# Designed miniproteins, single chains, continued (5), part 89

Each design is a single chain, and the fold is of that chain. pLDDT is the mean over its residues in the fold that is shown.

## One batch from the design tools (miniprotein)

Design m19088
Fold by ESMFold2-Fast:
Structure m19088 (fold): chain A 96 residues (1-96)
Amino acid sequence: MAEEIADEIVKEIEKMKELGVPEDEIQRFFLLKAAELILENDPETVLEVFRLIAEKFKDKFPNIAKLAEYLAKRVEAMTPEELRRWAERVIRGLRG
């Protein structure tokens, strides 16, 4: 599951890059996907997804890889309740 989720996000980001979508819009897309994953999946799966994305993009898209590393560290450091509140705030901010 984690590898399949990571692969789908990686494919979408690569497609967005090839279409010339601005970096800030790609980061916004990734943050929204990250928040959705946190709300819909267990922390272990979410952490593995972010680690896989960071490794895949470390050389090709270093800014996205750094964002994925940052998100992985937050999943490790925060309680499930803190993560859910963060994810809900991100979704409200980006979809509103």
Scores: mean pLDDT 83

Design m19089
Fold by ESMFold2-Fast:
Structure m19089 (fold): chain A 75 residues (1-75)
Amino acid sequence: MEEVKRRLKELVEYYVKVSLESKKKGLKSLPEEVVALIPEFRRLAEEFNANATEEQLKELEEWAKELEEKLKKEL
């Protein structure tokens, strides 16, 4: 689970960062490189959801919320 969790965090961070940056630049769509990562994200998210404990799910959710707030301040 650690590798799946680590990779999911990487993909979420990259997605959130690029999404916020794209909105600030007035782009109408996500960059192609982000779209290319969606299948991997979906696969890993399904694997994590199927195997994660309630505590692990809560940890990831809290981390994602903190990351979004942090990236909004840094952009």
Scores: mean pLDDT 74

Design m19090
Fold by ESMFold2-Fast:
Parts: C-alpha cells; structure tokens; sequence
Structure m19090 (fold): chain A 83 residues (1-83)
C-alpha cells in the first residue's frame, strides 16, 4: 500500500461535479496515472475518492481527478492512499 503526504497547490473545476486537484508531495512516490486513491484533507478531515490523472517526471507533483462535491483550498495538507 502506497501512502504519501503533500500540500494542495491548485484546485480547478474540470467539469460539473469533477474537480482537478494538484498536490505537491513532500517526497517522490511511485504513483501511476489511472491509480485509484483515497484523498484525505488533513486540514478539514474530509475524505474523497479520486484517480491519478498525471504524475510529473520527478514523482513529486500529482494531478488528481476527484468526483463529487469537494472542499479543497491551496495550502491544505493531504494524505493520498492507494486503493
């Protein structure tokens, strides 16, 4: 089971009910596009299911697609857990 912590750096509504969340990880982690994850907002305690849409070449920047109503802000601490 892969787990990583990071900070939200960008939040964008990609479509109605679909949010793109960009997370900068504290350390590089071997996540892959298409992986399903649980995204826990450590600032609010809320949990969301998402899919990794993109991983940068260094494995430190993730773009996640999250469905449903979400409450993320730039600066929020998050825990990402592989499902």
Amino acid sequence: MIQAEGVVVAVEEAAPGVTRVTVKLDAPVDFQPGQRVLLTNLTTGAQYRGVIAHVDHEGKLLVLTVEGETAFRPGDRVLITEL
Scores: mean pLDDT 80

Design m19091
Fold by ESMFold2-Fast:
Structure m19091 (fold): chain A 75 residues (1-75)
Amino acid sequence: MEEEIRKKTEEALEAIRKGDFKKAVEIAEEIAREASTEEALRGLGEVARALYKAGKFEEAHRLERMAVRIHLELA
């Protein structure tokens, strides 16, 4: 599981590097759906930071909102 999530995270980061921000968000949504809470939060955080660095603030904010929701569901 963790190896698969790491691979998906790297694929999303590669999509950002290539300018395919839609694909990066779609992969991040898969991470949020399939991964454990801890793995999902880690992957979403890495992708959101890369989106911020690329200037894609709306997409980054979307991923951060997903992470907040996952965190709140634990409370």
Scores: mean pLDDT 77

Design m19092
Fold by ESMFold2-Fast:
Structure m19092 (fold): chain A 74 residues (1-74)
Amino acid sequence: SKEELIKEFEELLKNAGTLSPEEFRQKVIELAKKAYELGIISEEDLKKIQSDDPAEFIEGLKILVNKVLEEKAK
């Protein structure tokens, strides 16, 4: 559900400092796939988050953060 995704995302951000960069990236990608399935992000947004380019990943992460926060505000 969207509520569970928001909770998982907030927990990931809260614990980001305890994760390796690689572990953080993989967890972000997992949550982004769920967000795409729930219609929160576009296919293009998901593609950016799955990119091996750090700049594309950061851009996609920013989009994911903004869209998840918009869903929480509803």
Scores: mean pLDDT 82

Design m19093
Fold by ESMFold2-Fast:
Structure m19093 (fold): chain A 129 residues (1-129)
Amino acid sequence: MSLQDRLATIFIKLGASPEEASTLASLFLQLFPDVKDETDITPVFSKKFFGFFIEYPPDKPEKLLDAIENPENLTGLASNPSLVKFLLQVSKFSTESKEIFVKFLIALSDELSDKSPKTFGEVLNNLLS
């Protein structure tokens, strides 16, 4: 199963439609164009989301949802250009899919919380369980 197929399956398990799940998976992978199954995702994810999670921490789902719904209002540490561009695309999705994406970010952050090296394939397989 490809990284995109596993991501789409995770989004479907969280309640997304197959169409929105496939689009979310594709867009999320565009944040990490060089990432493969065997890539240590911990430093790559931390580099991309560190500033965002300082302003919009995973333990505050309502703040995360607001940031995803209004990415044009992101400033300071949260204003990474590639992440803002990604969130602008996600902001066009249904409210249900945005809530599902928040659940995904929380689950992914929990999986990476100990900051140990983990391959992207391992993380996705754990989220599928």
Scores: mean pLDDT 80

Design m19094
Fold by ESMFold2-Fast:
Structure m19094 (fold): chain A 62 residues (1-62)
Amino acid sequence: MSREEIEALFEEIAEELERELTLEHILTGKVYSKEEFKARLRERLLKRGVPEAVIEELLAKL
């Protein structure tokens, strides 16, 4: 996977996760933190084969 593909994947997963967590909050009243968001985003990116070093670099931009 190229750097451009990784950055596109990061944005796609981040937007999807933000929508999912917002919906969960509306339906369940569960509050999530920025740290929980980053942790879930990291987990999803790792499952998609993104290297940890690249994940940390991208998360630092948030």
Scores: mean pLDDT 79

Design m19095
Fold by ESMFold2-Fast:
Structure m19095 (fold): chain A 64 residues (1-64)
Amino acid sequence: MLEELLRRLRREQEEIERRIRQLQEIRDRYLQLSQQHREQGNDLSAQYYEKLAADIDKKIEELK
């Protein structure tokens, strides 16, 4: 393969990995917020953030 092609493929892979990492951080944040709301007795808010975290997990799976 040409070095230019390898450079492009590496860049695309890095971009996907970066997106996955960003989504994982968002998911973890939603799970943390869900736990905090649950501890406060805000079950509706906790469920809302759990659903958001699940949606992010689906997006991560689609990128793989």
Scores: mean pLDDT 82

Design m19096
Fold by ESMFold2-Fast:
Structure m19096 (fold): chain A 60 residues (1-60)
Amino acid sequence: DLVEELKKLGAGEPKRVTTTDPVSGREITSYVVDLKDVGSQENEVKVAELLAELHRRDAA
């Protein structure tokens, strides 16, 4: 559902990225999308909210 909502807003499919903190060596996982096809600032805000929800579900 979240992925479908992101696609409807023009954001495309979310990508899971894992980065390593250079100081502590801990792995940090994040979800990102392309915003180039998101035509409005209001849609960009909605995309950010959906990404935050995706993060929260993965972390919980």
Scores: mean pLDDT 73

Design m19097
Fold by ESMFold2-Fast:
Structure m19097 (fold): chain A 140 residues (1-140)
Amino acid sequence: RIDDLINDGQNLISQVSSLTSQVQSLLNQIQSLTDNINKLLKSDKVSSSEIKNLEGQLDDLKSQNKSLQSQWTLLSTDGTALIGHMNVIIKQLKDDKLKQQLTSLRNQLSSQMSTLNNNLDLSNEQLKVAEAQFDKLKKK
């Protein structure tokens, strides 16, 4: 069962790492869209087709964010449960090497989950900024 906990922990770390990469890509895309909207806000002419294209891009990024948030909700539930199980087993372990290995894995999983949660909060905040700037653009 300890090998199963190690394998489950490594598998969750891989899933958290993959989702973190997807969130970083989303953050970069939100920033690029926001920068483009801000450039058009300083322009004297904005076409209705440019506005429609930006609206489509914003809607796509909002859909991506919603999908990533949903994936995180599932991973967060599984990760929290696994960390709880690891904490119980760590207290019962008499082998110092296994105890250190499982403690390191638990700490790595906890740290990576915290980083991912913070990045998803940031993506929500940055999308709200992009929406506010786009609303200003529609009024021009």
Scores: mean pLDDT 90

Design m19098
Fold by ESMFold2-Fast:
Structure m19098 (fold): chain A 82 residues (1-82)
Amino acid sequence: DEARQRILDAALKAVDDAAKDLSKEQQDKLKEAVRAGVAGEDAYDLFQEALTKEGMTPEQLLAVTGAAEAAARAAVAEIEAA
């Protein structure tokens, strides 16, 4: 599904931009969680690992996930307009 691929790409780019100052391990865990979320799967365990194993703050997690959600919504709007 091309639409799903566009949404995923936009969300992952937003993670890269918002998390550029975070560690590689933190960025990778956030990308896993975003991929699960876009796929409609439960991402709770991945977010918990980011907070507990990778040492992220709740504020950092909220900022990155918020950016990914905003990018995904924008991509959906562009697809619907096309």
Scores: mean pLDDT 77

Design m19099
Fold by ESMFold2-Fast:
Structure m19099 (fold): chain A 89 residues (1-89)
Amino acid sequence: SPADAILDRARAKLKEILKQVPEEYKKRVEELIEQALEALRNRDYEAAKKYVAQAVIILNSLAKRPDLADQIASVFEEAIRELQALEAA
């Protein structure tokens, strides 16, 4: 389905970004991202945004990697826009 293609593209992009996360924070960030992707699969956009916000806080404040935080946020913002556009059609 078009929705599955959107989620698969988001997952692939996130997998590459997650390779760059420092090992100390990697498992916690990966778990939050997986929860956010599951929320998107269920069209729970508010839950997805909350999980992403938690990952962004870890990356910005603890890992000191605002570049990775911005990349992850951008992937989810694009995926949410594409999924909402499908629902509007």
Scores: mean pLDDT 90

Design m19100
Fold by ESMFold2-Fast:
Structure m19100 (fold): chain A 65 residues (1-65)
Amino acid sequence: MKEEIEELEKKLKEWIKSTLGEEAVKVFEERLARAKEVLTDEEILEYLKAQLELLEEAEKMKAEA
């Protein structure tokens, strides 16, 4: 679980940095840090998986454009 969370976090940060820029990565890191203070590892994993699904949808839309 911890390793899976770390891998998803890396993928999301790389995508956000390339697509939205450094400011968006900072916002993502702040939100994730706050979430880790109040949520369980399972809830963090669910959150990151939801973000990855949004990324996959965005990539599909970009490919169709």
Scores: mean pLDDT 75

Design m19101
Fold by ESMFold2-Fast:
Formats: structure tokens, sequence, C-alpha cells
Structure m19101 (fold): chain A 80 residues (1-80)
């Protein structure tokens, strides 16, 4: 699930391994946020406009809570 969601929705914004692009660099999230990294990332993926500039055309992924958690967990495996 998480890998499939990343390929469909996140890969174009964050790159092959979450290294950045037009979105934030996801490879250092565990180093920056520690134990809250998964919760922060899941919240960001469900409502990116809460965390980004209003002038940025970052799409709302329209993910469910379960999908956002699965995607967040997958992304955090890329930051190993």
Amino acid sequence: MGEELYEKYAKGMFGEKGEGGIGPDLTNLRKLLGDIAERFLAAFLRDPRRFTDANSPIPDFKLSEEEARALARYILTLSN
C-alpha cells in the first residue's frame, strides 16, 4: 500500500527516494523530528496546505488516515 501510494501521488513531488524536488526533503525527517516523524508526515500528507505557503501549488492528496499512515511509514523506510 505505502509503496503504491508513493508511486502514484508522492514520487513526482519528492523524487524516487524522498530526496526533495518540489516538496521537502524527506530523507532527514527521523533525524530532525525523531519519534514524531511518522505523525508529522501523516498529518502533512493529509493537509499539506496547513504546512506550506499559500502561493505553492502543492496538491491535497485526499488520503484517508490509514493511507496517510501507510505512505508515511513507507517514506520513513527511504530515510534509512
Scores: mean pLDDT 62

Design m19102
Fold by ESMFold2-Fast:
Order: structure tokens, then sequence, then C-alpha cells
Structure m19102 (fold): chain A 93 residues (1-93)
């Protein structure tokens, strides 16, 4: 569990930068909650961009509530990550 959390934080730092990850941890209180919030918001954007990927009502509500708590700089960073993931996925086709 702890190793998985550390690996996820390292991956988030690679995607968002250490400064944005630090802010996420401060907003959500723990590394685990920051990971959960980031993943939820990222999944919401990927679902919106792809049009066929669907989230449960509970997952969507959680992601929307997490998004509301985020400052604009982190919102932009997460959108950019989602766009990059979709672009990289298309390159593998």
Amino acid sequence: MEEAIKEAIKEMEKLLGKEHVKKLIEIFGTEEEAIRAFTGVLQLFIAEMLGYYSLSEESRKFAEEAWEKLPEDIRKAIKEVAEKIIEEDKKLE
C-alpha cells in the first residue's frame, strides 16, 4: 500500500510537476486523497474528450466535487495531462 502510494505520487509529479502535486496534497490533506482526486478528475476529462467512456454517477459526482476544490493552475495542468494521454494513445494506433 505505502509503496503504491509513493509510486503514484512520483508519476503525478512527472505529469503535473512537484509544485502542483504539493498543492494537491495540501488541498486534499493526504497523498492518498490527492491521488484519488487527481485520478477522478483525470478520468472525468478523458470521458468527456472520448465521448464513449462512461463514469458511474458516484465517480462523476466525486470528480466534480474534487474539481471545484482545485485552483485554476492545477485545473489547467490536469486538462493538459488528459489531452497528452489521449494524444499518446492515438500514436499507438
Scores: mean pLDDT 77

Design m19103
Fold by ESMFold2-Fast:
Structure m19103 (fold): chain A 76 residues (1-76)
Amino acid sequence: LPSEKVLRALGALRKGVLNSVLNKPVSFDSLPPAVAEEARRLIDALKAGDVDGILDASKRFLEAAEAAEELPTFIP
């Protein structure tokens, strides 16, 4: 099972993806800067339809989330 840190980061990413698809503002200010940067990169790759970019950004996002000392609780 994914760690609680990764689950929190995935929750924030999921909301970001949904907001992006619905053309709503996307914010990752609740995440650590490194995790937020990779989340934004992933959203940009998704918008561009860049499959290789999606895979790379997904890997970096998960690595950054696991490496983060503490992830804030994301309110849905």
Scores: mean pLDDT 70

Design m19104
Fold by ESMFold2-Fast:
Structure m19104 (fold): chain A 85 residues (1-85)
Amino acid sequence: MSVEELYKKALEEFRKVRGDEKKMLEITRKLAEEGAKAGLSENDIASALARAVAEAERDVLSRDELVRLSQKVANAAIEAAQKAK
């Protein structure tokens, strides 16, 4: 799995659950574990998933809400990736 494959997969999954932060965080943890098992770094995983959620919600959330959600996704991704080691 590449960083771009992770981003694309995350974008498709996040688009299916728009507006459901709890489900977005569940998807984040699942995909972060998959990325970690595929040998991606915690920073690459967090960056890809944060970019994907920001793109999925770009036309739905304000810029401040996008920053907040992206930060939550990045933090959840790092924690899940660390646990997958």
Scores: mean pLDDT 86

Design m19105
Fold by ESMFold2-Fast:
Structure m19105 (fold): chain A 85 residues (1-85)
Amino acid sequence: SEAEEIIKELEEVKKELREMLKELKARGDSRTNQTQVRILEGSIKQLELLIEQLKKNPEDENVQRMARSHVNNAKSILKGVKERL
């Protein structure tokens, strides 16, 4: 189903965000690093919420659209963080 495909993308991006979060925490404490950590933590929490919403309402096109938007946003965050590392 479309919801299953979106959940797979959410889980994949969440995994990459968690790996990036671990990398940032290992690099130490700076204002920039702390800001990036907060952004990644916020993004991970949002993706977790969307996964649960899609599991509860897999046919909800509004949740599906919101989830796709957040996947794209998370990919953009990952690119920016990777370029900074």
Scores: mean pLDDT 83

Design m19106
Fold by ESMFold2-Fast:
Structure m19106 (fold): chain A 83 residues (1-83)
Amino acid sequence: MSKEEKLEEFRKKMEELLERLKELLANKGSREEFLKVVQEMEELIQEMIEELGDDPKAIELMKEYMEKVLPVIKAVADAIDAE
């Protein structure tokens, strides 16, 4: 698999997980469901670092993703604290 194909796979998985996290937050999903999605996101980022950590495009994609993800994770944490 080419680096470009792998990068595109990671991008799709990251967008899918972020969208799923947002949907769970909007629909007040369970604490367990939120933590599971966050865990999958962390594992995906770690895998991307291992596979493509030397690629500037991968680094930039991770930066953009974290910028999008951190506010949502904060919102999830705030929602969970309300239980």
Scores: mean pLDDT 76

Design m19107
Fold by ESMFold2-Fast:
Structure m19107 (fold): chain A 95 residues (1-95)
Amino acid sequence: MANEKINKKIDELDEQAVKAHDTGTKEGQIESYKLGARAAGMRYALSGSGTLGGFELGPIQNGLGSLVGISEGSELAGKAFDEGVEEAKKIKEEV
């Protein structure tokens, strides 16, 4: 089922985010937030919602903004979120 495949990929992204964070590096923290944004995009796509208002995206944008600057952090989070949405949509189309 599409939802099972999407949930499995979300779990994989969450696991990768934990590993990236556990490196203790600034680069690892940035990667962790980007992976979190991709997972948020996939969860958003699962909802079938047309609303850009990811409950998870705000904290991710703030975290990235503190590491790389507000505008760059917002751009990175948005791109990663959009990638997650697109990946989930492709999985849904295969059903």
Scores: mean pLDDT 76

Design m19108
Fold by ESMFold2-Fast:
Structure m19108 (fold): chain A 85 residues (1-85)
Amino acid sequence: KREEELKEFIEEVKEILEARLKDLPEELQKELFKKVEELIEEMIKQGKSVEEMAEILREFEEELEKSGLVDKISKEKAKVLREKK
């Protein structure tokens, strides 16, 4: 039951990250995926519920947006692609 809920939650998180990070460089996408996986693993060890984990990941997404990092890197990626194509 918990394993099934965790599997569904992890799949949803991957889909959300793919949608939000698709414009970022592949190396940065991998780094952020690793950080999220580490957070999920730590929360599982702490016995957090799926709902609690979702809230923590939501805060993480908001933090990335407030830093402006996603916007800056997305613009740099688009510029590189435009120069070559």
Scores: mean pLDDT 66

Design m19109
Fold by ESMFold2-Fast:
Structure m19109 (fold): chain A 64 residues (1-64)
Amino acid sequence: AQLSSEEEALLKRAVVVLGASNLQDLKARLEAKAYLQRDDLHVADKEFLQKNQAALLKAVEKTL
């Protein structure tokens, strides 16, 4: 599936922020919302993930 430049940028940032090993791992971490309970993440990073949750899941589904 073809990603927009915005979707690619969102996925790259989310992978780095969550330390995901691959896109399947990223999807699992996003769906679980376990990042909200992680003390090792900055508040700004948690807010980024929460605000972009739907867009990130849509982008991951396009690549899987």
Scores: mean pLDDT 79

Design m19110
Fold by ESMFold2-Fast:
Structure m19110 (fold): chain A 82 residues (1-82)
Amino acid sequence: SEKLKEIELLVKSAKVNLELGKYYLEQGDYESAEFYYELAIKNAQKAIELAKETPSAPQSLLDEAEKILKEAQENLAKVKAK
C-alpha cells in the first residue's frame, strides 16, 4: 500500500539522516550534526505515527523507527551539551 511505502521511506530517510549526523559529528561540525539528528528525529516520529495508524504495518518497521528515534535523540543531546 502507499502508506506502507511512505513508512518505509521515512524509516530509510531517518536512518540516512542519523548516519549523516554521525558523519558531521566526527568532522567536528556540530551545527550540521544537530541539523541532521533533528531531521532523523522528525522522520522517525512521522514513521511511528503512520505505523500506529496502519494495522498492516509490520511491527519490525515500528521497532526500527523507535530504535532510530532513540539513537538520534541520545546523539542530539550529546551535541547540545557541547
Scores: mean pLDDT 89

Design m19111
Fold by ESMFold2-Fast:
Structure m19111 (fold): chain A 141 residues (1-141)
Amino acid sequence: NKEVEEAKKKIEELIKEAKELAMESARKASEYIKKGDLEKAFEIVKEAMEKAMELGIKIGEIVRENPELYEYAKELIEKAREEVIKNSPDPLSALIAAQILSTMAGMFNAVANNKDVEALKKKLEEESEKFFKQLEKAVNR
């Protein structure tokens, strides 16, 4: 089906964009952490998480219109998470990139399943603050 193939390509493009965003933002944030600029590093990660939420919403909307693609999108997102971890130069970059993609995956899942997007945004913002506190403690170890 031509429409399903077009939807698949759009999902693939959005996931590729999210993967590139996660890897690039993790690299930049890791460099600022190494320089002791935690505030700038957290700003980069926060902006990347906000963009990842937007990408997740777009993927979720495509899947709502094409429910047969839910498992396909879910598996492709999981594979992208594994790839950013594997291709990260260090454990810190891997942790940050994985967290950015997990933010996208959470929003995708909520939108695809018609869940409360505003409630999830608030929860993901609270989880990002917790992540930053854990990251700060780990760096000061």
Scores: mean pLDDT 87

Design m19112
Fold by ESMFold2-Fast:
Structure m19112 (fold): chain A 84 residues (1-84)
Amino acid sequence: DDRGRRFVIDGANWMDRIGRIYGGRGDMDMHRFYNAVGNVLRDVARNGDYDRGIRGIDVGNNVVRDPDVRRRLGRMRDRIRRIM
């Protein structure tokens, strides 16, 4: 599903932007974390490794404090599950 793949890629790009914001504030752990989530989402969109994608999102939800980020991760998880 092209719309599903575009949604996941858009989410990956958004994760990179959030990571850069944390990096700009000096939080390099969160910067690396969000970059890792973005890379997992790009792998999911590229190769269909949806189980790894869901696992990455679940790890993200356990450490994210921002409710908008948590909502976006939840939507990506639901979208990936629908594509599976």
Scores: mean pLDDT 71

Design m19113
Fold by ESMFold2-Fast:
Structure m19113 (fold): chain A 62 residues (1-62)
Amino acid sequence: DKENVELMKEALKELNKKTGVVSEEEIESIKNMEDALEVVSKLSDEEREELQLLLIKLKEEK
């Protein structure tokens, strides 16, 4: 789902703005959900929880 991929990229950008753990280049390289999940798999459990909260927030703002 292209909309979910775009939401994931936005959430990762917000996470990077707060923590710096994911580079802009890595986020821009995400073209599908498989790429997004590979980036997410590199995150710590705490970073994944923050990402989930950001996804919920962005989904509400849509």
Scores: mean pLDDT 78

Design m19114
Fold by ESMFold2-Fast:
Structure m19114 (fold): chain A 89 residues (1-89)
Amino acid sequence: MEAELQAAIEALAEEVAAAVRRRNLALAKEQGLPESLAEGAGIRARQLVLDTASGLGQYVPQTAGEKALAAEVQAKVAELKAALEAAAR
């Protein structure tokens, strides 16, 4: 149970990080900004997902986008936990 939940959270963190990287890379190309900004955004998004899911997080969302992402991650983690608990029956 714990190992399955941890694996699901890790998969979600990688998926969210990849999505944030793609979005920020597109914005960087459009605005002529360094692509390294997209990599940094992806790393922060991954850490935010892990911290939010663990409840031990020290990462504080600083932007409106990061706050929205944190709320979405909390909802997704609750959904994943409920699905894993249902599958364990």
Scores: mean pLDDT 71

Design m19115
Fold by ESMFold2-Fast:
Structure m19115 (fold): chain A 86 residues (1-86)
Amino acid sequence: MAEEYIKKGEEYKKKGDYKKAGELYLKAGEAYEATGDPSLWPKAIAAYEKAAAEYLKAGDREKAREALERAIELAVRELEEAVARV
């Protein structure tokens, strides 16, 4: 599911449809995160960052900020897990 969203996002990005690319990358991030598998958190973070970049290209600063906030929140959670093991 998440992998399919990444592929579709890349297709729309190549076509210059940055808003649709951002929406698809956001869905990919949400799908990776929804698995509850911490090994997929780096992929979710990367997808949210890609979503933010495409939203910025589309001129949608609000959606870009929302995507980055999701990436930051998940990155903090990943670091907290790593620190708890040290």
Scores: mean pLDDT 84

Design m19116
Fold by ESMFold2-Fast:
Structure m19116 (fold): chain A 75 residues (1-75)
Amino acid sequence: MSAAEYYEKRGEPELAEWIREAEEAQRNNDVEKLKEYGKKIIENSPTVEARAAGARAAEDEERLEELRAELRALS
């Protein structure tokens, strides 16, 4: 099950759409679009894992490090 499919089934169709757009942008090497949707995922995702994935896609190094610290604290 993909991350987009998971969120769509949870009733988060907008988040699922942003994830699909980010995946498509990555396949097409559209770095600008990938960063745009990565930022939307960071701001609107309910889980730390999804936000970390968004930060990686957006190349937001500072936010990614913050989320990695948060994941370590939850472990």
Scores: mean pLDDT 71

Design m19117
Fold by ESMFold2-Fast:
Structure m19117 (fold): chain A 130 residues (1-130)
Amino acid sequence: SLEEDRAIIQEVLDQPFTENEELLKLGFVPIRSVEELEALLNTGKPVVLALVDENGNVVLVLLFDPSKQSVEDFLRELAALLSSPLKGKVHGIYAKVADSVEEALELMRKIIEELGIPNLYGRESLLSLK
């Protein structure tokens, strides 16, 4: 259910993690509640999410494209990722609203290339949840 999906996401967001200064420099903001995440997803614009571990290292980058899926579908898919295969690996979520899908894809590529994320994570992080 959407309520269960929200609860799974919030439990992850309640965890402590080390700040990622590079994501902050790129204009990402750390999300502290499901309500904050939903506010960004409901802008009608693409949103890039960077999922971080306890040490603030990026483990996955996701794109929400409002033209391809609903907010509810995205939250369900995110909750599924956080439950498996990323269970226990994600401690925080950073998000940034993009003005276009092209800008969002460039931002995702910049994170993968500049933060030294391995090609394995790069392939997984390009997964668009639909």
Scores: mean pLDDT 81

Design m19118
Fold by ESMFold2-Fast:
Structure m19118 (fold): chain A 100 residues (1-100)
Amino acid sequence: SMRDKLLRGLESLIELLEELIEKYKDDPEFVKLLQEVKELYLQAKEMVENGEPIEKVIELLKKAAELIDEALKNKDLPKDARAELQWLLGLLKKEIEELE
């Protein structure tokens, strides 16, 4: 089903965030951002599992995209962290497009 596909997509995004959190564990500001994005993905997953409207899930994913976009405006963001966020944002935007 569309919901099963979305659950698999969200699980993959959560796993990627957990890998990035471990990789960048010595960067507390970047880890904090990744944790905030992960919390939104976990909330989205719970909404899908509970059969909530897809529109609410999309709203939560758009909030995650907004957090990443805002972080990318920080001129002090390291080049490697910036590349990771740009890639993550691309994956998230693709997921949102597939739901709309």
Scores: mean pLDDT 84

Design m19119
Fold by ESMFold2-Fast:
Structure m19119 (fold): chain A 110 residues (1-110)
Amino acid sequence: SEVERALELAERMIDIAREILRIAESNPSVPKELIFELEELLGLLEIVIGIAKITGEVNLRVLKRLAERIIALIRELLSNPDLSEEDRARLERALAELEEVLAELDELMA
């Protein structure tokens, strides 16, 4: 169903955001504000999933906004010149995966 697919996308976003948070926390050059924003976005994703499980409805507009915010944070992290080549590659992969999530979410909203 559409709700099941939206929940799968939200759970993929959580997995991606957790990976990004691990990369950010392992890099002392990353501003603490970016780490705080990632933690906030993870909390908001968990709230969206929790509400969906109770109501049987997923707020697709909220999920899209959260995906766009995570993409913006990945781009901010990628602008850090002190990032290792390995961490940069991991972030580029996370960005690609999240762009796929955003495209699938846009299809659900069409």
Scores: mean pLDDT 87

Design m19120
Fold by ESMFold2-Fast:
Structure m19120 (fold): chain A 71 residues (1-71)
Amino acid sequence: NAEALARSVAEAARQRSGENPELGKHADALEQAIADGDWDAAIEHSVRAAELMGLTPEEVAALRDTLERLR
């Protein structure tokens, strides 16, 4: 579930990378972190991408908590 959720964040960020190049950077880093099993990095890139995509602080905190519990 953590992998599926993180992959969905990476996909959303990648689709919006034309709006903001930082989203593409975080999508790439997130996919690499997932491949490496680096869940600390995967969580940080997921929440940063969510912030850049305009999620509220509450939504970002909920995403972090969910990923940390499921990893």
Scores: mean pLDDT 84

